# Designed miniproteins, single chains, part 89

Each design is a single chain, and the fold is of that chain. pLDDT is the mean over its residues in the fold that is shown.

## One batch from the design tools (miniprotein)

Design m3094
Fold by ESMFold2-Fast:
Structure m3094 (fold): chain A 85 residues (1-85)
Amino acid sequence: MEEELRAIAEWLAKHQGDIEATLELARKSPPELRRKLAVMIAQRLMAKKLEERGEVDKVLKEEEEKELVEEIERLAEEILREIEE
């Protein structure tokens, strides 16, 4: 599992910005792996959103960090639904 996640992380690094290809990979993956890929895609989308706002290196307060985690989880659930459809 960790080895699989490392290989996927390396693949994602090689295909930076290619979210569609990552979604296609997730659709072809086992259900357990689809959820993990959905979380990784959500984290990446949130990172891009923060970068656009110029807040990439912002030190988050505890409350802001909690809100960010909740938003990532929400996005992951939406992405997972899209993959399963």
Scores: mean pLDDT 64

Design m3095
Fold by ESMFold2-Fast:
Structure m3095 (fold): chain A 93 residues (1-93)
Amino acid sequence: SRKEEEEKALKEALELVGQAQAYFARGDYDKAFDYVFEAVETLLSLENPSERSLELAEQIIRESRKLAEKLNNKEALKKIEELEKKLEEKKKK
């Protein structure tokens, strides 16, 4: 069901964020960003994401942008801009 798909996506996204936090703590920023981007894409791949899923995706994107700007990581910033656009498209539904 859609509700079960949403709960699964939320659980997977939180697990991916946990992996990202572990990689950030060890200074492996490239892998950390990969996990963060996978978490956001998991949430935004839902056909009709709930407000909770959209809010979580927005929070992850905001924190990721702040870190990518601090690190001057242009590749990560480009991916974040793509995810920001996808989030805005999902919020219009």
Scores: mean pLDDT 86

Design m3096
Fold by ESMFold2-Fast:
Structure m3096 (fold): chain A 66 residues (1-66)
Amino acid sequence: GPPKLVYSEETYTLTTASGKTVEVTERFLETDGERVVIEVGGDYTAETAAALDRIGYEIDLELRKK
């Protein structure tokens, strides 16, 4: 049959430069033991995007380690 696709989700909290706490949710497609980020949602603003850029998009780096 076709490859088995499994959906997974992780939610984490970021503190912005203004001291505001925001929640970000990443959604993953899992296939053949690898995780591919398919969506980033939540309180997504320019400030949240800058915080994600600063930490180097660490969740995508975890996929690449495997």
Scores: mean pLDDT 57

Design m3097
Fold by ESMFold2-Fast:
Structure m3097 (fold): chain A 100 residues (1-100)
Amino acid sequence: ALPLPSEEEIKEAEKRFEELEKRLEPYADQAVIEEKMAALEAQAKKLGKTLSEEEKRALRFQGILYEAFKNGVELDEEELEQLEFVARVEEALRAKRAAE
């Protein structure tokens, strides 16, 4: 049983997510990110699935992380802790959504 995130934890996760996205975005080619997103949306449609805006944002951020790492960007310990916190909140929210 994963504890449900508090409203404060959700807001903190959103803030940390935005800070990481802004920090890493300059190191990611936006054209490559958009191409990958279009391919993922096309694949989802083929499987009869519609991606939510939250799922699209998560997939876009994963693409930004991948491209930034490919360009030699390394996350420090604090940034890794922030990413882990955001991932835990997102997992708890997905579990809640799936359970309804």
Scores: mean pLDDT 73

Design m3098
Fold by ESMFold2-Fast:
Structure m3098 (fold): chain A 81 residues (1-81)
Amino acid sequence: SAIEEAKRELEEAIEDPAMQRLLQTILDDSETVGLEKTAEEMEKLAKKYEEYSKTSKDPAVAKELAEDYALLSELLRKVAE
C-alpha cells in the first residue's frame, strides 16, 4: 500500500530512530487528521527549520530536520492523490 511504501522510505532515509518513529506516527495519524492538511503542516515545519539553519553557527541539525519534514510532506502528498 502507499502508506506502507511511505513508511519504508522514511525508515531508509532517516538514520535517527527517534525521528523515524515520530514521522511514522505523524503519517499514521494523518489518516484521521487529513493527509493534505498534515502535508501542509510538515511543509511549514521544513521551511521553519531551513530558515533557522541560516541563522545558526551550527546548522547541521536544523538542516536535517528540514529535510526530514520535507520528505514526510512529499510522501503525504503522494498518498493523498
Scores: mean pLDDT 82

Design m3099
Fold by ESMFold2-Fast:
Formats: C-alpha cells, sequence, structure tokens
Structure m3099 (fold): chain A 108 residues (1-108)
C-alpha cells in the first residue's frame, strides 16, 4: 500500500522516531498500529547485525548458525527478541538436518 511505501522511504532517509510517529499519524494510523510498527523497527535494528552474522555463518556451517542463534536467544533479556532468535535457531537446525543452506536462497 502507498502508506507503507512512504514509511519505508522515511526510514531509509533516517528520520527520527518522533518524526516517523508524526508521519504515521498524518497517514491515518492508530496509536496502537504506530506503536507496533515502531517496536518492529526497533527490534529489527537490534536484530540486523546479529542476523547478518547468522547468515554469514549459515553460508559456511548451517549448524553453527543455529547454535549462534540459540545462544543469542538465551542471552537476550527481551522475550520477543529471544523468541525470534529461538525460532531462527529451530529453523536453521531443521535446515541443517536436511542439508539445506537457507541463508542464500533468495537469488543467485
Amino acid sequence: MEKNLKIREAIKAGISEEELRQLMKELGFSDEEIDRILHRIEVRKKLEPAFAEILALSATDVQAAADYAERLAKESPDPEIAKIFRNTAEFFRWAAERGLRPGLSRRL
């Protein structure tokens, strides 16, 4: 939807959380939807460097990627972030058992 495109471009331009909140209000999002979107952006920013490392590991050793993600889940004080890393560890374990390399599966 066009509203989501405007939000993506604003995030890409590096606007502040407060400016992004104001933009979403102007686009007709509810306070609950805004808080959920902002929380997802914050979680993603915290996860991005860890997922980059998990993907780098998965290119060489899918089991090592699973083990790293499981460790991050145990070390994460945020239960939502811990759940994301736990689900990621389970996915890479599932892939390792089947000889799959999911980290590179999007395009050649």
Scores: mean pLDDT 73

Design m3100
Fold by ESMFold2-Fast:
Structure m3100 (fold): chain A 60 residues (1-60)
Amino acid sequence: LKEIEELAKASGISVHDAATAVSLYELNPNITEEELKAYLPDLSSSQVSKLLKLLREYFA
């Protein structure tokens, strides 16, 4: 719960998008920036890159 809120704040995205990203990452830890952006098309490439780095930091 707190991890999702922290991820959202650090990435500059909504809590809803952060929750979606966490679910996708847990299903596929090898998910690419391209795949993540396909599921979250409203995010910029910069936001997606930062989000994936943070996902790896929180769940590595």
Scores: mean pLDDT 80

Design m3101
Fold by ESMFold2-Fast:
Structure m3101 (fold): chain A 114 residues (1-114)
Amino acid sequence: MEAIFDRVVDGLLSVYDLDQDGVISTQEYIDMLMRDHGLSREQAEAAARRLDTDGDGVISREEFVRAYIEGVKRTNNLSDDELRALIEQWLMEVFGLSREEARAVADRLFEIAS
């Protein structure tokens, strides 16, 4: 499960032109929020500061996953069950996961987000 989970997270990180170390710079995250979610720079910077709990200017894989889940849920006004179903479907279509693998990855993503 962890190997598949790592592949999915790496795939998400790669969409935003991120370093191969599996982390997002705070600036890359700000740019993503402005571009994909229509936030102002001030709103995006506030969101990035909330995730950068270590104050090192880097967003960890777990912080990114949490923010991604929260952002998708907020933007689409979805319940946890609806968002889980959407993520499972997306994982099957984009990453070619089986239903069982997609469910396991979705469960892990929600554990991090909780």
Scores: mean pLDDT 68

Design m3102
Fold by ESMFold2-Fast:
Structure m3102 (fold): chain A 79 residues (1-79)
Amino acid sequence: SSAEKKLEELFKEIKKETEEIIEKAKKGMPSEEIRKLVNEKLAPLFEEMVDIAHENKNLEWLEKVKKLADEVIQKINEA
């Protein structure tokens, strides 16, 4: 479906933005600036994914978003 394609695109974008944030953290960007990037780059994408999944009653994607959020938090904290 169109909604599922958009969810896949957002999933890929979140992973890409997360990797870019991790690279900045590894290069010594301060934790406060990393937090700002998470809020500016990742939070809106997660909000859009949750909204689309809820609107389409897609429980599989709601669970996938939760797992992605946990993975992203872990990876950024490990950087």
Scores: mean pLDDT 86

Design m3103
Fold by ESMFold2-Fast:
Structure m3103 (fold): chain A 89 residues (1-89)
Amino acid sequence: MEYAREAAEAARKAARAALESGPKGVNGATAAAISAAGAEFLLKYGGSPAVAAETAAGGAEAAGRTGGEEAKRYAEEAREAARRAREAE
């Protein structure tokens, strides 16, 4: 659960950083925000922490592709958290 929450938080931060980077970051920021919300929904209703973390990491990576260096760093943090969540199963 802790790693999945970390991935969702990183995806939220990636979305914000991508949005602040300018117009090219908007699509990636939207993907990261939706993925973070989906991950939070899964965790709230007892879904798989690994699936929640993977969902958040996928969206964060979309933000990282066009959202600048800070969004990319948060995408890397979300991906590491997703790896940790899978190992905890």
Scores: mean pLDDT 86

Design m3104
Fold by ESMFold2-Fast:
Structure m3104 (fold): chain A 81 residues (1-81)
Amino acid sequence: MKLRVTGMGSGGTAVVDGSLTLGEARDLAGRQGGMPAGGNVGISDAETGEPLGAAGGGVGNQIGSLTVEEAARAGREFALK
């Protein structure tokens, strides 16, 4: 899956496989922008611009442990409700 990943203080674009976790996708974009790994980053589908949900920097954020595909699926399910 192709994703656009952006941060508040910096950002980047990452084209990632859906098997990566949101945390891994976030880290890839953060490294491009020089962002610390613990930063909060927005993730969206690169084709549709659809948000995949909030990916927090903390270990307490369960969404960050989901794969990109799982998060995308969950986001679309919520949008349909």
Scores: mean pLDDT 54

Design m3105
Fold by ESMFold2-Fast:
Structure m3105 (fold): chain A 69 residues (1-69)
Amino acid sequence: SLLERIAAQELAELEARLRALLAEKGTDVLSRADLSPLLPQSVLDRLPPTSTAEEALAAFRAHAAEQLR
């Protein structure tokens, strides 16, 4: 569906931005402050104080799936 295509595109863009931020910082984990411009507060509240790119993407994916209900 169109919504699934939009969600897939947003996830791909988020992954690219997360990878770029990790490269900039030279780390494998990001703080909530690092993620605040990229993720809504509801997703941030579900994450630990530091998260991998994979954890951030999984939380965003879960949020997107809930919004499609």
Scores: mean pLDDT 79

Design m3106
Fold by ESMFold2-Fast:
Structure m3106 (fold): chain A 113 residues (1-113)
Amino acid sequence: MGKEIIVAELSAEKGITPEAYDKLREAVEKGIPVVVLIDSEELKKAGIEDPFDPSTLLGRQVWMLALEGVPIILYGDFKQPPHPNIYVAHNDEELQKIIEKIKKEKLVPKKSP
């Protein structure tokens, strides 16, 4: 079984390119564990207050990826949004725990009763 996880960091200024978005979708379709990482400090540098604002390219891409089942990790000072595929990590230790959890969940399919 594959031991790899793909972490894609979104540029607050550029968002995710169409080519990078297609690669993320292809990885999800192939069953490769994928996460998207959004850093609160990079958002602050770009003047972005809400990474989920659908009026922005970044916000639209984040929502599309979350709806496709791609886990999104918010790193830094974020509130937990009401979405099952969005996680919050306040430090590197929490980030690594979330990544390992996602990796284990993608490698061991859950059967709902």
Scores: mean pLDDT 66

Design m3107
Fold by ESMFold2-Fast:
Structure m3107 (fold): chain A 57 residues (1-57)
Amino acid sequence: MTPEEIVEIFRKLAQEKGLENTTIEDIAKAAGVTPEEVNEKFREATGITFEELKKLQ
């Protein structure tokens, strides 16, 4: 799974059910990977952590 694929899954989930209702576990389940792997690849793709992104809202 590429970092870009993880970000795309996140965007689709956030568009469907909202950013507030989208968790790292939801992304992990949709991608078929661990939450730890999602966090690492998300940081690699965006330069920030998932928690940091949610705080910008």
Scores: mean pLDDT 78

Design m3108
Fold by ESMFold2-Fast:
Structure m3108 (fold): chain A 61 residues (1-61)
Amino acid sequence: DEIKERILSLVGEDSHETILEYLNKIKDEKDLEELLKYLENKDYDSFTLKLLKIKKTGTAK
């Protein structure tokens, strides 16, 4: 998935394992595109909040 690879390239190497676990729980490409857009805009706060929200809702049916 090109979007996931680009997200990982924009985050620090120390965070790759943690972020990859969150990205693997995302099934909607729109959520991946939103995360990438935050990173490209250097909006790290919105990126982190979106990841935490996905973790809480990632067990949704």
Scores: mean pLDDT 73

Design m3109
Fold by ESMFold2-Fast:
Structure m3109 (fold): chain A 71 residues (1-71)
Amino acid sequence: GEERLVEELRREAEEAEKLLEANRDLMDEKSEAAGLEELELAREGRVRELLERRAKVNKASPEEIEKVLAE
């Protein structure tokens, strides 16, 4: 059960990372003053939000989300 859920969350995280990577150049151009730290936090926040929404549907714990993000 949980293995399937972790696999789905991992796939969601990978898709989110690809989308964030594509937008990163645009964010750099638009928000040069924001700095790398703020961009990295925003990127991680969006990935976490996506995973959290998916996890709620599959009843995943915060620990499962952290495992996926660590990978």
Scores: mean pLDDT 61

Design m3110
Fold by ESMFold2-Fast:
Structure m3110 (fold): chain A 64 residues (1-64)
Amino acid sequence: SDEQLAEDILGNLVRHVKHLNEVYGPDYEIDLLVQYRGEQIVVHYDGDIEKFEKKLRELLEKAL
């Protein structure tokens, strides 16, 4: 389902960003661009993983 796909994408991206934060430290920033079914989703990570996860979830739910 689109809901399950969104959760799989969210979980994988959050795990990846957490790993990068562990390696590069809390000052690590990234702009994540996700292209899905003609939609473009841009999420900024500024060290706040909960904020990143919430914003990514909201945008994935709108795109799917």
Scores: mean pLDDT 75

Design m3111
Fold by ESMFold2-Fast:
Parts: sequence; structure tokens; C-alpha cells
Structure m3111 (fold): chain A 74 residues (1-74)
Amino acid sequence: MKEEIIKEAEEAMKLLGIDRKASREEILEKLSKYAASPGGAELTATALYGVQKGNIEEARKLVEERAKQREAAA
């Protein structure tokens, strides 16, 4: 699942032409048009932010941490 989200984030980065200097909030707004749910948009935006910085391993850790926080908060 999490690796699949990162792969989707890489494709979204290409399709949306997201610059490395774009903020996480800007990425989330662009992805809101393509995500099935608000929760999915947030996870994908987090993965995309990490990929945008050129750190796929960091993106994976961010997605895992965010997903864990959501589960713990529920």
C-alpha cells in the first residue's frame, strides 16, 4: 500500500508538473482534484512532498508515520 502511494505520487508529480519549491499545502490542493477521499489526498500529498525533495526513502517514512498517526488518533 505505502509503496503504491509513493508510486502514485511520482506519477502525479509528472502529470501536475509540481516544482520542488511547492509547499505541502499547494500539493494537497492540486491532488484534491484527483484523490478519491480527503484522507487519501493527505497521504498522497505527504508522499509527493517527499518525492519532490528527491528522497523516496524519506517519502516512504513520512507516509508510514502519517498513516500510523491517523490510526492512533482514530
Scores: mean pLDDT 64

Design m3112
Fold by ESMFold2-Fast:
Structure m3112 (fold): chain A 88 residues (1-88)
Amino acid sequence: MEEELEKARKEVETTPAGVFGALSDEEIREAMKRVGFPDELADKVIEWIKNNPDKVPETVLELLLQVPGITREQAEKLAAEMLVIKKR
């Protein structure tokens, strides 16, 4: 698991933002739970991204960094967890 996360962390800088759209809301919440986000924050993140579909950057990391209240460390870890879930 941690080895897969380290590989995903290296890939998040080049991972397309479309990975977010390829995951279900449940899978995104699972990734956020693994990062330590409370359920209320997870819902706000999902809502914010859905409300800004026309402003999607090239990478999922850049997309997450645009969400208010997310730190860079949280965004990187969340992007890595989402990548691991996408590959399963």
Scores: mean pLDDT 71

Design m3113
Fold by ESMFold2-Fast:
Structure m3113 (fold): chain A 89 residues (1-89)
Amino acid sequence: MTLEEYQKELEEALASVPSQEELEREKARLEATAEEMVKELEKEGKLEGAEVIRELLEIMLNGKYLSKEEQEELKKKLEKYAREILEKK
């Protein structure tokens, strides 16, 4: 499965109201993609980026309530990670 194939399947699924099974399947695919990203980042020594991806995945899958302070820290880590990716590093 490529990222492009995953995105296309997501767009097609969103075009029709997804069933509970489809939603769970898409969550599993997102989890697998995030885990691959984490492993690649860890291999590159980008441990902070890997931690941010893991934290986002946990929030998305578990609906975890974050404190205001935890949300600010996550936002800071995300901005740092996004800058690194956007600069093609």
Scores: mean pLDDT 65

Design m3114
Fold by ESMFold2-Fast:
Order: structure tokens, then C-alpha cells, then sequence
Structure m3114 (fold): chain A 66 residues (1-66)
């Protein structure tokens, strides 16, 4: 997982947070990143985006998730 993949996931979460369910958004993130972001990492990214964290803060957080 790279910072660019996390940036793509953050963009998807910001764009679709109000229109997709969490499960739909997790699937969209996983497909868009070629499965390089896991379900657990995608959920953490969505939560962090809801909290207003930066891409840098989100990347540091998700690097620690398997």
C-alpha cells in the first residue's frame, strides 16, 4: 500500500460518504485500489475522513493495519 493508493481511497470516501453505505464505499475503495487496501484499512480510512484527518495522518494510521 502506497500514499497514492491512500489518497485515491480518501478521494472516494470524501466524494461518496453521503451517497454510499459504509460497506458499498469499502468495496469501491478495494476495487479502485486493486485490492491493495484491505477491508479493515478501508473502514479506518472512511472513519478518519469523517473525523477530518489529513491524508498524511490517515496514511500513518492505516500503515499499522493488516
Amino acid sequence: MTKEEVEKAVELARKHLDTMSIDELVEAIRKATGGKITDEQARAIILAVEQGLSVEEIYELVKKIE
Scores: mean pLDDT 82

Design m3115
Fold by ESMFold2-Fast:
Structure m3115 (fold): chain A 100 residues (1-100)
Amino acid sequence: SEKKLEEALRKVHQTLLDESSKEAGGSGVEALKLAIEDEIKIYEDLKEESKVPKAQEILDEAIKKLEELKKEAEKLTREELIERLVEIEKELIKKLKEIS
């Protein structure tokens, strides 16, 4: 389920980034902030549904990092935002796989 979730999130995220870049007509930073907000909601739902305390801790850490990234978004370029977002996602997936 984790690989399927990773694949689905990656596809959804890429689609949102592509569409946001077309519609924004500018920096795309605001569109990326919305994508980060949606991803936080997904992780909050996964945290609530999880029965594994270690998984909840890992998800909570990722949520905190995404919230910090969203607060810093106005100071970052679109490219820097994407890079930091991808790093947070990779770390989350890595940590979740280690407890499986």
Scores: mean pLDDT 72

Design m3116
Fold by ESMFold2-Fast:
Structure m3116 (fold): chain A 115 residues (1-115)
Amino acid sequence: SEKLEELRKLAEELLKTDPNDVEKIKQIMDKFIEIVKSMTPEELKAHMDEIVELIEKIAKERFNKMSKEAKDIFLEGIQKLVDIIREKLSPEEAERFIQKLNDKLLEIFKEKYKN
């Protein structure tokens, strides 16, 4: 999928971005959200696991290194993604995506506070 490849490129760009470059992080997150918003329900269902994996990778490698402002932008982006999924998918399909995403993100956030 061309759209999945663009999401991968944006994730890689975010991983190369200074975790305190709030403007650049916002720009990349906004582009990521716009691509997801442009996806059909069928494309979203086909690529749900890969999208969750990209978000998990960003959170795991970068979230804890981000400033408070950058963290807020990232979390706002995740909330916008959840809203798009709820709008485009059935309630049952959206719930599965959201549950998977929450499980992965909660594990990452908890690990950073374990010590």
Scores: mean pLDDT 83

Design m3117
Fold by ESMFold2-Fast:
Parts: sequence; C-alpha cells; structure tokens
Structure m3117 (fold): chain A 142 residues (1-142)
Amino acid sequence: SKEEKIKLLTDPPPRPTEKPSPEAETLAEKTAEKLVELGAKSVLIFSGSGASDIATGLVLEQKLKEKGITVVKFLAPPEPYAKLAVETVVSSSNVPFAVVVGGVHSGTVATMVKTLEEAGYQLVDKIEVGDRIAYIFQRKDV
C-alpha cells in the first residue's frame, strides 16, 4: 500500500544490538576512501535487514559523514521489499552514487545490486573484507 511504501522510505533503519565486526569497520573505511577518490558528494546506502548488515551500513554512514559525504538515504529493506525500496529511492532522487553493503552470500544484497544495475547504475568497484562486501555504483545520466 501507499502507507507501507511511505513507512519503508521514512522509518529510520533499525539500530543493531551488536557492535560492528572488525571486517565491517575495515570495509566501511575502504569504501568511504574509494567514494572520496571517485569525487562523491552524496550517496545512497542500501544494506540487508540482518543485524550484521545494518551494523555495516551504519558504520559506512558514519565514515562517509566524517569525510564530508552526504548520506541522502540509508535503507535496510526486508528481502521481499528490497527491489521496491531500491526502485522507489532511485526514481525519487538525483543521487549519482549508491552503495550496497552486507554479507558476501546475501540474497537481499544480490537483489539490490541487480535492481541498481537495471535502474542504470554502473558497478564501479567491489570491495570484500572477510564475510563483508560493498558494491559501489555510479550513475552518469544526471
């Protein structure tokens, strides 16, 4: 419904009860450094809805803000809503950079990656640290 769609877009991501792993911290720093190198001023963050994936996304948001990059949206959609969440944010925003973060074997991450590619984002880098992964996307049609 329209109300469910609004809630998905406006509710803040759940706060994880666990601290981020050392791998998540390292991944977030490397990803933020790459976005600075690429000249990013604003980014979209998508993560899986699991506690570890949300923790990874929150650390990335912090590292990006520390480097002066504006995080326009951070969403951690449940798997059944992953495609809809990405499509909705992309269609309603003019943000040239997007990052998908989570576990290397996450189906939710894979769905969000495919949805960004279908929406005209180009994969520019893929960073792996242990069991954590970040996919960095750029759209040039702005």
Scores: mean pLDDT 83

Design m3118
Fold by ESMFold2-Fast:
Structure m3118 (fold): chain A 74 residues (1-74)
Amino acid sequence: VSPFERANAVMDAIVEILNEVYELKKKNPELSDEELLEIFKKKVEEWIKRNNASEWEKEMAENVIKWLEKEVKE
């Protein structure tokens, strides 16, 4: 399996989870961005465990989480 195929699978999963969190915000506008971030992090961790993600794939997902944390907290 090529690195690009693996990267695409990780990015597809992250986009799907982002869309789920966005829909949750639309249905529950009272939820804070910090609460949504925690839900996002949990869903990403669940995907990592379920798919036995490699260290490289975990680092890719962690970088997206860090980018979102920076935006939410600043």
Scores: mean pLDDT 81

Design m3119
Fold by ESMFold2-Fast:
Structure m3119 (fold): chain A 89 residues (1-89)
Amino acid sequence: LTEEQWAEAEATLLLIQAYVALKYGSDEEVAETARKVAQRANTLPEDLAVEVAKHFAELAVRYGRPDAVEAMLAATTNPAARKAIEEAA
């Protein structure tokens, strides 16, 4: 895999982890997963970080997890990714 393909794979895995936690996790597991996903996404290229942030916020809204949105925002450092979370929530 190229570096770009590896980054895309990581973004996909982060979204799968987010989905599992938001749908099936406890409130504590959801908050912890949100922080971990945000921390990992901060290391991705901006376009992928924005994509992860946006889809995470959309999933959090779908599964009624507003605390996950707050946890994600607290850990997200990229301004474009933060804006994507705020707009999707």
Scores: mean pLDDT 82

Design m3120
Fold by ESMFold2-Fast:
Structure m3120 (fold): chain A 79 residues (1-79)
Amino acid sequence: MSPEVAEENLRISREALPGLEKEVDELERSENPDPTRLTGLAIEAVGHLIDAEQAGDKELAERFKEIIERLMELMRKSE
């Protein structure tokens, strides 16, 4: 990636993180979380994880890994 694209992707990922954490919190509080929403959020979080790892931002990468693990746990419990 060009440095400009990598920096832009990191900014987008950092800005997306609080919203993703909030959505995961809301789904964890739901008795019947929507599987489509769980899958969509997991795909989004994986994209951000890849961008964070490619940029070498270990802290950001770990935060997205935590989101992904929480989403996968919800997916396992929903069925």
Scores: mean pLDDT 80

Design m3121
Fold by ESMFold2-Fast:
Structure m3121 (fold): chain A 84 residues (1-84)
Amino acid sequence: SLSSDLTPEELKKKIEDIIKQIPKVTKKDIKQAKSPFEQKMIKESGKVLEKGLKLILEGKKDEALALYQKKAAELQQQYEQLRE
């Protein structure tokens, strides 16, 4: 296909590789973070992404979407609290 339809096996491999890289990228980003707040946000975002991708690998796509939606709502509430 001209728009890349990854096979389920190829998609699984790519997701597993991403999950393996998340802790390494998170550690790098934490070292470059300028504040404790930034370090906490990087750490929490990495954990949410890792959990969601693991749920996708387990075939729990709906649970992964619910996790991401919940985190998006939490971030929106924080933004609204700080908007002024």
Scores: mean pLDDT 75

Design m3122
Fold by ESMFold2-Fast:
Structure m3122 (fold): chain A 77 residues (1-77)
Amino acid sequence: MLDELTPKEREIVRLLASNFGKGPLTQREIADALGLSVATVTKHLRRLEAKGIVVRSPSGYVTLSFKGLAVAQELLR
């Protein structure tokens, strides 16, 4: 549940969860890791941010919110 994540949104959440504690990722790093364009990643990140799942810093770094961490735990089970 939680507004039904697309397969690409689930991949982004799993990537951010696996990188949690190592430091935040940029949109470009996410795109490179998943084999997607930066434009595609930006589209999915805007949807995830609107859902309160990710947080973006002013410097362009992306990490999971508290809600996003809970969603990631469900996706990893």
Scores: mean pLDDT 78

Design m3123
Fold by ESMFold2-Fast:
Structure m3123 (fold): chain A 69 residues (1-69)
Amino acid sequence: LSEEQIEEIIKKVEELLKRKGKISLEELAELLTSYGVPLATALAIAKEFIENNYDLELLRKALRDLSKR
């Protein structure tokens, strides 16, 4: 993932949280897989994000770490 793609994902997640107050594992996994993240990895990242009370900085770090592989 490029830095631009990571920020686009963060922005979309933030907008979903503002509109709905929450995001499901399925919704976040679908968003991540649309950017080429493998499904198993997308589910793991989505679970961590939800369990950490929608910490956007945690999500950004996870996506950056993924992009280094």
Scores: mean pLDDT 84

Design m3124
Fold by ESMFold2-Fast:
Structure m3124 (fold): chain A 87 residues (1-87)
Amino acid sequence: SEEERLKEEVKKAQELQPKIAKETKDWLAANPEKRPEILEKIEEALKDPSLSEEEKKLLEKVKEKIEKNEDPLDVAEELLKLRVEKK
């Protein structure tokens, strides 16, 4: 099925960039009160030289949305989709 294939591609993206996938999932599970800790983790992720420019830009957008007290879920999902689409 198309849905099953897409889920496998998402898993592959998470394997290729486990740090990024972990950070976005941690953000999805966190509440706004943990914003400073999550921002620090994203900042550390941005220092990873293995990140592509597209992944780096999406992480920066996630950081900006958190700083503005906005929901970063759409950007986090887009980061995962970008990894799948690059295949």
Scores: mean pLDDT 63

Design m3125
Fold by ESMFold2-Fast:
Structure m3125 (fold): chain A 76 residues (1-76)
Amino acid sequence: MRKQAEEIAQRNKERVEKLEEWGKENPKEGEKIREEIKAIYGEDMVEQAKKWRENVIGLAMSNSFFIQGYLQALSK
């Protein structure tokens, strides 16, 4: 969690960028994944993001795939 905080943040950023590019080639699948992530993590993403802002790296270590999708869904 120490140095891994920045490492995971960077990897999440890179993976979000890769997912965004993949989503451009597969827009229907990208949209579906975003909606599924929203449904799983709930509507109150702002409140969850606030809590995860400080500990998101720890959560990312548990479920990197879903965290990537969640970050992509939060990307505006």
Scores: mean pLDDT 53

Design m3126
Fold by ESMFold2-Fast:
Structure m3126 (fold): chain A 90 residues (1-90)
Amino acid sequence: MADSPEMQRLKEEAAELEEQLRKTEDPEERAELQRRLNEIALRILELRMKELEETEEKKFVYELMVKVLRGEISEEEGLELARKKYEELK
């Protein structure tokens, strides 16, 4: 399976930014490169989610992770909810 042209471009941009980040010692430049890498990583994840068939369980776990990252629930609460959902789908 070959990546789409858009996915290939994003991966190439990410690789170039990672090389620049590895060679850069300036904290301000490193922060800017990291921000750009994070933006590309999010775009890659969005494309992958559109191309991949995702189960309801995977979507549920992803939503729990987002809630934990937002501080809406604790990591322990997120894990407990994921465990209960997994048991229900068994």
Scores: mean pLDDT 70

Design m3127
Fold by ESMFold2-Fast:
Structure m3127 (fold): chain A 72 residues (1-72)
Amino acid sequence: DKKKLVKKGIEAAKRAAESSEEEAEKLLAEMEKLSPLAGEVFRAVLEGLRDSKAFQEQALAAKAAEEAERRA
């Protein structure tokens, strides 16, 4: 059932986003072993989650830079 594989890939990617790189690689290997589709979904979702976190980090950095400019 493709729907179950997609769901497993999404759940594993969410866990990987909160875990170490070593655990993310292990989860990816498990998903690829289960199905190429699950591995592909895992990669796509993890990339999207990491992109979202990078955007959040950039917003915090921009605020810090603005504070520094006001003091300079």
Scores: mean pLDDT 76

